# Ledger of designs, part 30: designed miniproteins, single chains, continued (5)

Each design is a single chain, and the fold is of that chain. pLDDT is the mean over its residues in the fold that is shown.

## One batch from the design tools (miniprotein)

Design m17015
Fold by ESMFold2-Fast:
Structure m17015 (fold): chain A 94 residues (1-94)
Amino acid sequence: MSPLEIAQGLADSLIREVEEGRLSVLDAALVAATMTFDSSLINRARDAVNNNDVDKALEILRYSLTLLGRHAGLSQEEAERIATETVERLRRIS
């Protein structure tokens, strides 16, 4: 499985969970942040959930997906592109 397929698969799964109402955008940001194992991102995502701050959650989701894409082996540009496309789609649902 290519790095692109791994990153896109994660993004598509998060979008599907939100579109089907099983996960809020806030919870999607927390899930993605948790997958990074970055305590700063996790704490910021938790704060966004507690404050019902969708814009902050989407920004944290973008950073988290970019980091996860980089960990999967994508370039910075490829990771940022997928993260941005994912956030834009989720913003339309919110």
Scores: mean pLDDT 86

Design m17016
Fold by ESMFold2-Fast:
Structure m17016 (fold): chain A 66 residues (1-66)
Amino acid sequence: MDLEVWEALVIIAGITGSVEAVKKAMRRAVELGLPEERVRQLVNDGADFAEKYLGVKEGAEEVKKA
């Protein structure tokens, strides 16, 4: 599978504010060869986007700690 697709899915998981979605996406992305530090950065980018543009601040804080 294309790793770029999994980078997008990890960002989307961060946007959702769901800790479970983030944990599942992170585990799969790392298993497929994405570096753990890169996956965490993508989650944080998604969470920051959701907080800034969608007003979802509580979910953003939760997924950044996951």
Scores: mean pLDDT 78

Design m17017
Fold by ESMFold2-Fast:
Structure m17017 (fold): chain A 66 residues (1-66)
Amino acid sequence: SNKATIERAIRLLEKAGAPQSTLDRMRDLYRNVDMSEEELREKGKEALENKDVVTYSLVEGLLLSK
C-alpha cells in the first residue's frame, strides 16, 4: 500500500540522517496518503522549489504508482 511504502521510506530516511524538514514532509504525505494526483503534484512542486530532491523523487514515485 502507499501508506506502507511511505512509512518504510520515512524509516530509511531517518536511518540515513535526512533533515528534519524532509522527515516532516514525508510524515505530512503519510497523513495524506489518499491525496489525489493534483494534490501530490502540488506537494512535488513544493519539494522542488525547496530543493528537496528526495521528497520530490518520492512524490513522483507515488504519482507513477497511481
Scores: mean pLDDT 72

Design m17018
Fold by ESMFold2-Fast:
Structure m17018 (fold): chain A 55 residues (1-55)
Amino acid sequence: ATLTPEQLNLLGRQLGVLKPGHEDASMEEKARLIQNYLLRTPDGLKKFEQVKAAL
């Protein structure tokens, strides 16, 4: 993966898929939450690209 654990954590928080205090989840769990957000949210990809560009 091209994202560091810190960048993945920031991305998840910016997308609202990681709650404060639940950031100790595994990298795989965090990635799954982001993937599920993208699949379930019609504008999710656009939001993801905006947040990723800001990292």
Scores: mean pLDDT 71

Design m17019
Fold by ESMFold2-Fast:
Structure m17019 (fold): chain A 68 residues (1-68)
Amino acid sequence: DRVLHREAVDGIVRLLEKAGASRDLIEQARRMRTVRDGVRVINQAAKEGLPDEVLTELSRLVGEGVRA
């Protein structure tokens, strides 16, 4: 499993806070370490009914945040 950069995690947390995500989802996002954690956050965001624009940006940030 690929590790996410801290900057990507921080960006995802900020995006979720601005989008009005649940406190539980924001806390889950703060604990992200890997791409699998990022996918779980995106799936939870979709279940909570966050807009497609937010889901697309979350996917982009997870993809760009992978450490080589």
Scores: mean pLDDT 83

Design m17020
Fold by ESMFold2-Fast:
Structure m17020 (fold): chain A 99 residues (1-99)
Amino acid sequence: MEEDARRSAAIIVAINLGNKEIEERIEKLAESLVDKSLTDKSSIHAAIIGVKLRLLTEPPDTEEAKKIGEEALEWVKKQSEEVQKEVEELAKFILELEK
């Protein structure tokens, strides 16, 4: 599996299983990547949603996104074998969607 797909899958699985720390870090990163020139609340909210969706499917090439993904992968390694298999299957699905 490509490492980027595995990191994205680990983030999605961690959030789905209730890892609030990973979820909050993704929210913070999404907010930091939104255009700061936007002043309208609706436009800012829509932009945050768009960036968050992108971070869950194909994280930007940033050190923070990679770090969050690595921490999610480390958390997954401490979970059951079933959780680890879920990450590998989701990573495969993400790679198929990019075709």
Scores: mean pLDDT 70

Design m17021
Fold by ESMFold2-Fast:
Structure m17021 (fold): chain A 81 residues (1-81)
Amino acid sequence: MEELNKVVAELLEEAARRLEELGEFEGSEKLREVAEKYRQGSSEIYEPMEELYKVAEQSERVREVLEELDERIREEGQKLL
């Protein structure tokens, strides 16, 4: 569980860095909040995720990054099963 949480946090931070490079600062900030929750082993991710999806409704770039992130998290989760 700790290993998966660390991998997910790293993927979230990578996605946040990409959004920051694209000028999507609000989406980047929200992704970093979720990454920190995973790093701490917290299950309190639903509200930050809801806020992130609201940002994605206003930005196609944020939506695209989130879709790519979801695929990568699924792939890494399968490798650790």
Scores: mean pLDDT 75

Design m17022
Fold by ESMFold2-Fast:
Structure m17022 (fold): chain A 65 residues (1-65)
Amino acid sequence: KSSEIFSTILDGLKELGVSQEILDKIKSLFESGRKEEALELLRKELEKLGIPNEVIEDVVNLLKK
């Protein structure tokens, strides 16, 4: 199920140091149909953590499904 993949990705982001508040915001935006805003917020938070742009784009593309 896509919900399980999304939860796994969010758990991975929490392990990388993304705050629960930001994860909840991303989830809320995604579930409300504001998918582009959710993906932009995700990209910014991953950049703050020093994640390479190639990895960020891979994660974003997985969530676009």
Scores: mean pLDDT 76

Design m17023
Fold by ESMFold2-Fast:
Structure m17023 (fold): chain A 116 residues (1-116)
Amino acid sequence: GLKEVLIEAGKLILKLFETKDYEEFKKKLIEELGFSEDLVNYIIKVLKLIENKELPPDEDLYPILSALDYILEALKELKKEAEKNNDKETVKKVEELIKKVEELREKLLKRVEELK
């Protein structure tokens, strides 16, 4: 179901942030979970922006915001699952990544407001 897909996507997103293995991430999300290549590429771009403390170009703001919302949903479902399993290490890692994702999202929302 949707919940199981989000949990699995969240695990892969967390693993990508730690390992930087973009090839494994793309393969699993596209071939095993059925995600579009465009969404997967924007998720990768978000994680690179977080790592490098950069902002995207203005033409990418809306696709990046959509990818950020997906990342947050997937990470929140992974956090709930980890909490049920008393996996404190995964909860901590997910909370740290959620904080970084939310910080980027707030910066992008301010930029969108400036462009209106």
Scores: mean pLDDT 86

Design m17024
Fold by ESMFold2-Fast:
Structure m17024 (fold): chain A 68 residues (1-68)
Amino acid sequence: MEKVSKFVKILKEVAPEALTDQEIVELTNEILNTDDFEKAVDRVLERLVERGVITPEQAEEIKKKILS
């Protein structure tokens, strides 16, 4: 729960307006249903980059901030 809230905050800071509130809720549910938080975040960020929603640089920044 706490880690997921941190992820959402960082995602909005690094990529403002890239995702709707509904998309953020969907990603949050996906992460919460996964036992490995770090792997779930990595998969989500990879998918967002592939879809062109965020840049590879934004994905790296988000992951770096999550792990700190």
Scores: mean pLDDT 76

Design m17025
Fold by ESMFold2-Fast:
Structure m17025 (fold): chain A 62 residues (1-62)
Amino acid sequence: MDDSIRKVAAALLAVGLELDGATDEQIEEEIRSVIPDPEIAEKVVKLYREGKSVVSAYDEAK
């Protein structure tokens, strides 16, 4: 799967969960489920916790 599809999927899941009143922990678990590389997934989660959007975090982590 190419990077664009993974990035869009992660962003859509994060936005959907946030709009539904999901917790930060639930959003973080969805990020980990969408990104198959555990190093990249943890980097994205960390950057998201620092206030970056999921899309921007993924761009920086990859």
Scores: mean pLDDT 72

Design m17026
Fold by ESMFold2-Fast:
Structure m17026 (fold): chain A 90 residues (1-90)
Amino acid sequence: SVEEEVQKLIQELQELKKEAEELANDPRLSEEDKEELKSMVEYLEGLINELKEMLKNKAPEEKLKEFLEYAKILLERAKKAIEEIKREKE
């Protein structure tokens, strides 16, 4: 169901947010990368909260699908940014 896809996406966003929070505490990272990760954490939290509110308010399936596709694109961009930061610290 769309609701199950949204719940799965919330879980993936929460896991990525935790990874970004942990990475932001890595002493090998530049202050610039740490600030980028902090901004990313805030952004991911916003997406999580929006998805949760849409489920809570029983948003129409079409609106859920539209936001789900948007949030998936943002999740993939955030994953890529985190992987690039991880590579730079090597």
Scores: mean pLDDT 84

Design m17027
Fold by ESMFold2-Fast:
Formats: structure tokens, C-alpha cells, sequence
Structure m17027 (fold): chain A 89 residues (1-89)
């Protein structure tokens, strides 16, 4: 339980950071800085995918796995929005 709670908390932190980077990207007019922000969001997605893989390997509960999958889906949507913003710069 304690390990699963830590994984969920880490995933929440990654998602919150991705949301913050997306808000910075919305205000960004420099294409090179915008690319950097997009790459940072991609990095956060990779970290969350690693957490989900770790949870599955450790035999985490179906509830924990579902919560991590839902957070990953939210981050993937943020990344799609980031890609659209980048194309508009």
C-alpha cells in the first residue's frame, strides 16, 4: 500500500508539472523555447510510463494501475495540446 501510494503521488506530481509546462508553452512566442517545453512534457510522459510499468511489475492493485493509466491518458492529452500550440507558433 505505501509503495502504491508513493507511485500515485509521483504520477500526480508529474501530471501537475506537465500542466505547468503547458501553461508556459501557451505564453511562449520563441519557437526554440517552445520546442524545449514540448520536449520536457515528453520526458514527463516517459517517466509516468515507467511508473506504470513498475507498478505492473510489482503486482500493484487493479485500482492503482487504473489510476496511473488515467493519469497517463491526461498527460497524453496535455502533450497533444502542446503539439498543436507549437504548430501555431
Amino acid sequence: KAKEEALIKEADELLAEAEKLLEELKKQKDILKAIGLLLDIIGLKIELEKLLKEAKELGASEETIKKLEEKLEKLEKLLEEARKILKSI
Scores: mean pLDDT 85

Design m17028
Fold by ESMFold2-Fast:
Structure m17028 (fold): chain A 78 residues (1-78)
Amino acid sequence: MEEKEKKFKELFEKGKEAYGQGKLDEAIKYFEKAIEESPTDESKAAALRFLSIVYEKKGDTEKAKKYEEEADRLIRRS
C-alpha cells in the first residue's frame, strides 16, 4: 500500500497548508481525498479530526461533531 501512503501524506499536508492559509473549502477537499487514500484507521482518523476542526472553524458544528465522532469510533476500539 505504498502508493496510498504517499498520496495520503501529500493530501494531508496540502490540507493542513490550506487550513493554515484560511482556505477552508480547499482544506476540506484535501482532507476528504486524504480519507479516501488513508492506509490505516489511524491515518483516516487523523484526516477526519482535521475535517472536524475545519468545519468547526466554518461554523458548521453539526458536521464538525459528526466527523469527530467518526474519528473517535475508529480509535476507541481498545
Scores: mean pLDDT 83

Design m17029
Fold by ESMFold2-Fast:
Structure m17029 (fold): chain A 68 residues (1-68)
Amino acid sequence: MEAEILGIKGNIALVKVVADESTSEEEMIEAAKKKAEEAGYKVKKVLGTHTEIVDGKKYTLVALEVEK
């Protein structure tokens, strides 16, 4: 599972997570939170998710409310 921060605007962080199709959304959200925390942000809540499946891979965009 791979997670990357696409951008942070104000108090909102957008994180892209890529995993196997069988990976749960909960696990992908957790990976996104961990990525934001590793970057020095405190995660306050999950604002939303958008998931796409392409060629057996699950791509999830996670929007997080963060504070530094």
Scores: mean pLDDT 85

Design m17030
Fold by ESMFold2-Fast:
Formats: structure tokens, sequence, C-alpha cells
Structure m17030 (fold): chain A 62 residues (1-62)
């Protein structure tokens, strides 16, 4: 299995569900044929207007 990590910065009002959806969409742009096995998000920074998540996606190549 492979792991891809990236940071995602979103408005402070963004729900964790929306963060997960944005993370999956971004991942699918690079890996449209990959099967997602696990998707983890961790809050790593915040301000008054934004919050930043570390996204870790575990996937299988076909």
Amino acid sequence: MEVEEFQLTVPISTSEEEVRERAEARFREKHPDAEIVDLKVALVGESETTKTYLVSITYRRR
C-alpha cells in the first residue's frame, strides 16, 4: 500500500466532513484510479480565519 500526505488550509467555518471531501477530491485529481483504504485528517494549525489540516491517505494501486 502507498501513503500520500499533504496540507489543506480551509476557512475556520469548514466542517471536518467538508475537509475530508476536499482532501479526497484533491487526491483523485492525481490518482483517479486509486482505491482509498484509509483517510486521516489532523488539525495542525489555526488562526482567526483559517485552519490547516495534515491529510494522510492510504491507498492501493490497481
Scores: mean pLDDT 82

Design m17031
Fold by ESMFold2-Fast:
Structure m17031 (fold): chain A 118 residues (1-118)
Amino acid sequence: ASLAGRTVLIGDDNEAKRAQLAEALRAAGARVVLARDGEELVRAMVEHADELAHVILDLDLPKMSGLEALRRAIELRPELAAVPVTILAKSASDEQIAEALALGARSVATEDGKAYEP
């Protein structure tokens, strides 16, 4: 599979959604790292900075928003700015979408029908 040996980080507080995404990615050959909240997301991004191939995150994470966590991780490890990020959210404001794209997010997908790509 195209994801064989690749490390993907999933930041999502919804256990069922996180498990479903992890199963699909592992079936494609990826190594999956999971984060339940923004603090876990920062820690995982920093710890795996040299091996992260992709980050999939929700905007609405406990303790720290997904965008705040992404910004914090990049401040700690600037090389993370080059890692592709996909944002999956129920909804996103224009301000959240603009910040995500400014931080280098490759795509933003929302359940309310908004889709943004560079």
Scores: mean pLDDT 78

Design m17032
Fold by ESMFold2-Fast:
Structure m17032 (fold): chain A 93 residues (1-93)
Amino acid sequence: MEERKKRYDELIRKVQEGIEAVKQAVELIKNGEDPEKAAEYVRKGAEAFSLAEQALRDAKNEGDEEMYSRLQKALDELRKAFEELQKAVEEKN
């Protein structure tokens, strides 16, 4: 039980790091700064998204409704961060 909870807590932390990375990419793009750094942050966000989707499937298969709910909320926040990224890219080009 405890090890499973620690695994999901670590995954949620990684998703939160991915959300923050995407937000940093948005700021860099809006300011016209460091496109390579922005691309690195976007890649980190994409990796976090993939990990979160896999974890969501695992939580569903395990019947862990609490973890499923937490992961869905984190994924929703990450998706919104990517929507802001898309808008920033469209405004610059």
Scores: mean pLDDT 81

Design m17033
Fold by ESMFold2-Fast:
Structure m17033 (fold): chain A 67 residues (1-67)
Amino acid sequence: GSYPSAAEIVVKLGEWAQENNLLDKGLELVAVRDGVATLKSLEPLSEEEIKAMSEVTGLEIKQEIVE
């Protein structure tokens, strides 16, 4: 279909994170619900990084930081 699946979102985020040297931030996809992707990370993401992920996935990005 034209909309990305949860698996496809994981792949796209992984590729984007690798290209932008963000793999060290420990990005993990927690949930996709109602057009919102919830991510966990060890380090906070910038507003520009969140915007870029939103554009790549077509979803709103909600970040949870692991303390």
Scores: mean pLDDT 70

Design m17034
Fold by ESMFold2-Fast:
Structure m17034 (fold): chain A 69 residues (1-69)
Amino acid sequence: SSMLSSKLSDFKPGDEVGFIGSKFGSRKGKVKSIEGSKLKVELDDGTIEEIDFDNGTSNGEKVSVFKVQ
């Protein structure tokens, strides 16, 4: 288990977020929806990433996610 930079409850649809992970390095996106423990983020290229806050993973890989200030 890895601690994420922010808690799921800190996010809402429309928030800007940053991602750090092996698959996409450091990227920005916008929260599209929150479903249970999962945060769905639309990246700048239109790709939707799903982050599972129970596992700290996106598509099985460890990631960090944080709100852009």
Scores: mean pLDDT 71

Design m17035
Fold by ESMFold2-Fast:
Structure m17035 (fold): chain A 74 residues (1-74)
Amino acid sequence: MREEEERRALERAEERGLRHLPLIRQASGLLDAGDEAGIPAEAQQEAVHLLAQGAPLATIGRVAGLPPATIRRI
């Protein structure tokens, strides 16, 4: 399952002492439970992958095509 693979990747990152874990949880919670009209599901998935890699929220917005205002509200 894709979710299982993502979970394992996050667990490995946590073992390495990922500093961005709080940001990943905050943004993942918003995107996973988020019901924001205007954000394509594909862009949300790309944002989750970038967060797992520890990318800044601003970079995620540019790459996934998300509005910066939406990201700032996280």
Scores: mean pLDDT 53

Design m17036
Fold by ESMFold2-Fast:
Structure m17036 (fold): chain A 93 residues (1-93)
Amino acid sequence: IKELALKKIESLINFVETAKKNGLIDDEVAEEIISLLEEAKKAIEEGNFEEAIKYLEKAKETVEKAKKEGKIDDWVADELLAGIDDIIKLIKS
């Protein structure tokens, strides 16, 4: 579970970086999401799954707000939300 969760977070970070590079997400939003995903990654590495879930939930809130404000393409937001939910489910299992 831990190894798979870490790989999924790294994939999401790469996805956000690519979306930012292609102009599909505002720079400030991308940087905030990446920061939250990096904090979640660190928490998982430390075995603090409750803290990791809190950072993932904050990342999800940031994506939802950015989608509402038109700062991220809808399909990018939907992919990120699905990916974050998958990681949360893995950690809770």
Scores: mean pLDDT 85

Design m17037
Fold by ESMFold2-Fast:
Structure m17037 (fold): chain A 64 residues (1-64)
Amino acid sequence: MPSLEKAEGARRLGETAERAGDLRQAAGLYSLAREWYTELLGPDHPKAREAAEREREVRARLGE
């Protein structure tokens, strides 16, 4: 079972990867954070929605 701390860790690692220009790794990390926040807090929770939006933005930058 994921924990909130684990979900927050994935989000922070995604932000670090994005700043480093590693957009594929950032997308994967934001995807994990979205999945874990959704499981723990629900899909309508601000944290889940923010992770989903960051994943979407990074994938758009990749042309995906």
Scores: mean pLDDT 85

Design m17038
Fold by ESMFold2-Fast:
Structure m17038 (fold): chain A 68 residues (1-68)
Amino acid sequence: VEELAEALVRIFRATAGPGLVEVSYPELQELLAFFFGLEASREEIRRALELAKRRLPPDVEVRLLPEA
């Protein structure tokens, strides 16, 4: 979970700069697998995302898009 949270922080920092990042669970699963070789369930990503939000700079906002 902590390893996933650190990977998510790196993804968001690389993507956003200052501003809003909008992502979905499938997108995060692909990014984690492609860049970090990490496989994660939705529940694992949800828990890691909670930790990652606490570790992000105040100028980076993350919004998780639900499935349609």
Scores: mean pLDDT 70

Design m17039
Fold by ESMFold2-Fast:
Structure m17039 (fold): chain A 73 residues (1-73)
Amino acid sequence: KGKELLEAMFGPEEGLFDGGGRLTGPLGELTRAMVQSMSVEEIKALLESLFGDVLSDEEIEAMARALKEMAEK
């Protein structure tokens, strides 16, 4: 669910993900480093400030978790 939302919002056209949903390129690497330094709660707060009027709290939490998982190595 969270991964699907991330792919819908930041798919290959945004240059953040490849076609397989992997963080790629300079923007993807920057996002990975940033997300690795942040907690899920901090990522949720950031996503809420950007998409809180469009997405539910539950969707934002799912996206934050998926993004954190994708950034961890």
Scores: mean pLDDT 66

Design m17040
Fold by ESMFold2-Fast:
Structure m17040 (fold): chain A 91 residues (1-91)
Amino acid sequence: MEREEVKRLVKETVRLLLRAQAPELPEEEIERLAERAAEYAVEVEKVSLEDARAGLERVRASVAALKANKPAETEEEKAHKKAVLEELLAE
């Protein structure tokens, strides 16, 4: 049971991460990589259920931020803040 749960969580984590960061990858490749990662995590790395849950939670938070298209600091926001700071410092 726990081993299957770890595989499920690792597959979900890898799928979410790849779809968010590399949307150009075909679904077949994403599923293939997710399956291999899950097998490796359980059979070789012996990833704990707690570690798998923590990983999924972190990736879900990252994906939610990307979907909101409102990351805390975009390059445009950084440029705007820099411009405002330069204006304030240029006495």
Scores: mean pLDDT 70

Design m17041
Fold by ESMFold2-Fast:
Structure m17041 (fold): chain A 69 residues (1-69)
Amino acid sequence: MEEILEAVREEMEKRGKDYFTPEELAELARKLGLDVTVEQVRVFLAHRGKDRLTPEEAAELLLELKDMF
């Protein structure tokens, strides 16, 4: 959990923005050892009615994806 939140924060700082696109979130998930595609992330975002996530929302989604694997 802590590693996921730290990875999200580090990636946000490097990119200079306060949200993740589906492509960026899928890339981060793969760096954390999760076998996730961009399309799977897009489906998750669509079900939540979102097109971007805050760092906290991104961490929550990554934790949910981890529980699926």
Scores: mean pLDDT 72

Design m17042
Fold by ESMFold2-Fast:
Structure m17042 (fold): chain A 75 residues (1-75)
Amino acid sequence: MEEFRALAEAVVQEGQALVQELKAAGASDDEIKREAARFLLARVEAILASDIALSPEERAGLERRRELLEQYLAE
C-alpha cells in the first residue's frame, strides 16, 4: 500500500515534468495530452507487471485507469 502510494506520487511528478518539458518545446495541448497519456499508460502497465504487492482495490484502480488510457489513445 505505501509502496503503491510512493510510486503513484513519483509517476505524477514525472508526468508533470514531462508536461512542462513539452510546453517549453512548444508542443500543442493535444500533443501534450497524448504524450502524457502514453507516459501514464506505460507506468500503469509497468506497475501491474511488477512484483509490487498491490491490494485488490489498488490493482482494480490501475486496471480501470489502463482501460481508460487505452480507450483515449485509440481515439
Scores: mean pLDDT 78

Design m17043
Fold by ESMFold2-Fast:
Structure m17043 (fold): chain A 85 residues (1-85)
Amino acid sequence: MSPLEELIERLVEEGLEEYDKTYDELTQYAKDNNLNMSSTQIRILSLTESVKRMVEEAKRLGLSQEEIDELVERFTQRFYDRYYS
């Protein structure tokens, strides 16, 4: 793969790991604050935060908007395949 493709794959993997960590953190936060949140609500919030952080990191690394769009598309595909296949 090109260096850019390797970077995109790395950012996707890091984003998926961040999703797992954020899901665990939000689950614990909900328990600690006695919040009645569904698993679906926690997943949506975790996904939103993970994508946001991934995009912010990509911008810091100097990726163009077109490259960031490709990154988000690839993350979405990998997320779907991992959790819904």
Scores: mean pLDDT 83

Design m17044
Fold by ESMFold2-Fast:
Structure m17044 (fold): chain A 81 residues (1-81)
Amino acid sequence: GLSPLNKYIQQKKKNGKSYSTDQMKTIKQILSYLSDPNITNQQIGRKLGISQATVSYYLGELMKAVGAKNRKELVEKIRER
């Protein structure tokens, strides 16, 4: 089956939205940190050298793509195995 990340990307493509290579790397790194349930958007931003607002933006976009209502639901959906 498709990886959870590819599933979200395909959903965005269906809506005519695309991401640059750098944005895709950032999204993958954010998703890798979501394995820690205690990590904050600010901590992810510090680890990646981006603002907390940028992390929140990408998480919001991913939650919309999946239909997740909150961060915990998004993490559960990306784990799908």
Scores: mean pLDDT 71

Design m17045
Fold by ESMFold2-Fast:
Structure m17045 (fold): chain A 72 residues (1-72)
Amino acid sequence: AERYAARGEEAAARGDYLRAAVYYGEALSLDPDNLRIRANYYRALGAAARAAGREEMAEQYFAKADELLSRL
């Protein structure tokens, strides 16, 4: 899970949010109960949606990420 999570962080840092979402999704499939990876997955989806002009969808994903982080 760590390897995919790290690759997701690198992709997000470059602004490649769709690729970041794919990597976080792979990390989440290996560690489904990891709330931090799940939050990063939703953040990446939100950023990708925003980049595509889908602001309402982006807000929903960011809200999901914030809820998960509040449980840490």
Scores: mean pLDDT 81

Design m17046
Fold by ESMFold2-Fast:
Structure m17046 (fold): chain A 93 residues (1-93)
Amino acid sequence: SSAAKSVAAALLVVSAGLEDDPERIYEAGRQAGEVIASLPPEEQPAATDLVITAASQLPKEKARIVLEGALEAAREQGNTVSAQRLEDAIKEL
């Protein structure tokens, strides 16, 4: 189920690429971050990297919004490793 959850998180990010509403893009990111938080801690870094890779395929502005949503969810869940990876990805945009 962990592999399926990681793919689901990445697919939420891909679907955000089809949205024009910033609130919907941000919400897709929050949902992706919440899915990552539901994984065992040892699997969260790889799932976060998959989400970052999916976001890198989006236009820069949409990538920023979806990653900011995911970062907010990571912070709310106390997922420091995922939060740091997401912060670094946003900084590189």
Scores: mean pLDDT 88

Design m17047
Fold by ESMFold2-Fast:
Structure m17047 (fold): chain A 87 residues (1-87)
Amino acid sequence: SSALKEIKALLDELAKKLSPELFEKVEDAVLTALTLYESGRMSLAEARALLVARLEEIIAEVKDPEEKAALTEFKARLEAIWDRMEA
């Protein structure tokens, strides 16, 4: 889907801005939420809530201001893509 391509592009861009360890945590959170939604274990809204909660937890633990800013922008853009998946 176009949304999955947009999410992949966002992850590819984010990978350039984060440490590899931090990026792996973010990628795992995104892929987990997508897998739960695609498998029918969660509604789109439930998967969104899980993803947002996981990203907020990750952002809260980040000490580097540039990585924190990059993650905050990523979260906002990802939420916008996710909201378009419902439309």
Scores: mean pLDDT 87

Design m17048
Fold by ESMFold2-Fast:
Structure m17048 (fold): chain A 68 residues (1-68)
Amino acid sequence: SSEQELRRFEAFLRALVAQGVAPEDLRTLADALIAQARERHPDDEEFHRRLEALRDEALAAVEAQQAA
């Protein structure tokens, strides 16, 4: 389900942030997963927006860690 896929994606992003992965690497990995999810659910615009929001939140979190 899209909800389970979102939870798995969020957990994956949180793990990358916790590991201190570089923002560029996080973006590359997240974008690859989002592209695959879009292929599976091409017409689910709400799902696509939620994936992008989770990516953007994770990027903001890792950038904030690097700014400190």
Scores: mean pLDDT 86

Design m17049
Fold by ESMFold2-Fast:
Structure m17049 (fold): chain A 84 residues (1-84)
Amino acid sequence: SMAALEATRRRLDRRLADTQQQVNALISQGKYDEALFHIDIEIGLLRIQRGVARLIGDDAVAAEYDRAIDALDKLRDEVIRQKA
């Protein structure tokens, strides 16, 4: 349903914002490897949740997880650029 999809989007947007804040705090302290490790854990958890959504047949919810994973992949690339 649209309501369930909107709820999933809101939860993922909050999770992405929280991850960005934690990553920014680590970067401000020069802890780039810890920032990358934190992002990698989050991507791993989102991939598991996407897999569950696909198994249940919630394709729209799975697509929301795909978008969140893509956002974290871009954040990861940005951290790698800042470390270099």
Scores: mean pLDDT 89

Design m17050
Fold by ESMFold2-Fast:
Structure m17050 (fold): chain A 77 residues (1-77)
Amino acid sequence: HTQQAADLLYQAADIAEKAGKKEQAELLRQAADYARQGKLQEALRLIVEALRSGKLPKEAYDLVIQAINYLAAAQPP
């Protein structure tokens, strides 16, 4: 479900921001906004960019992986 993916991405962004990873936090918030709109390709692109930009705290990383699983489940049959 895209709403669950968005919620997880917003949570990951908050953790990243508190860890001083402001650029990654902004990318994850933008990904969450796209996920809420059902724009799965744009959401995934920003998630990949955030992950490539540097190491996330483990809790934020785990939330991002869970969000990816929800986005995959939202794929049309």
Scores: mean pLDDT 81

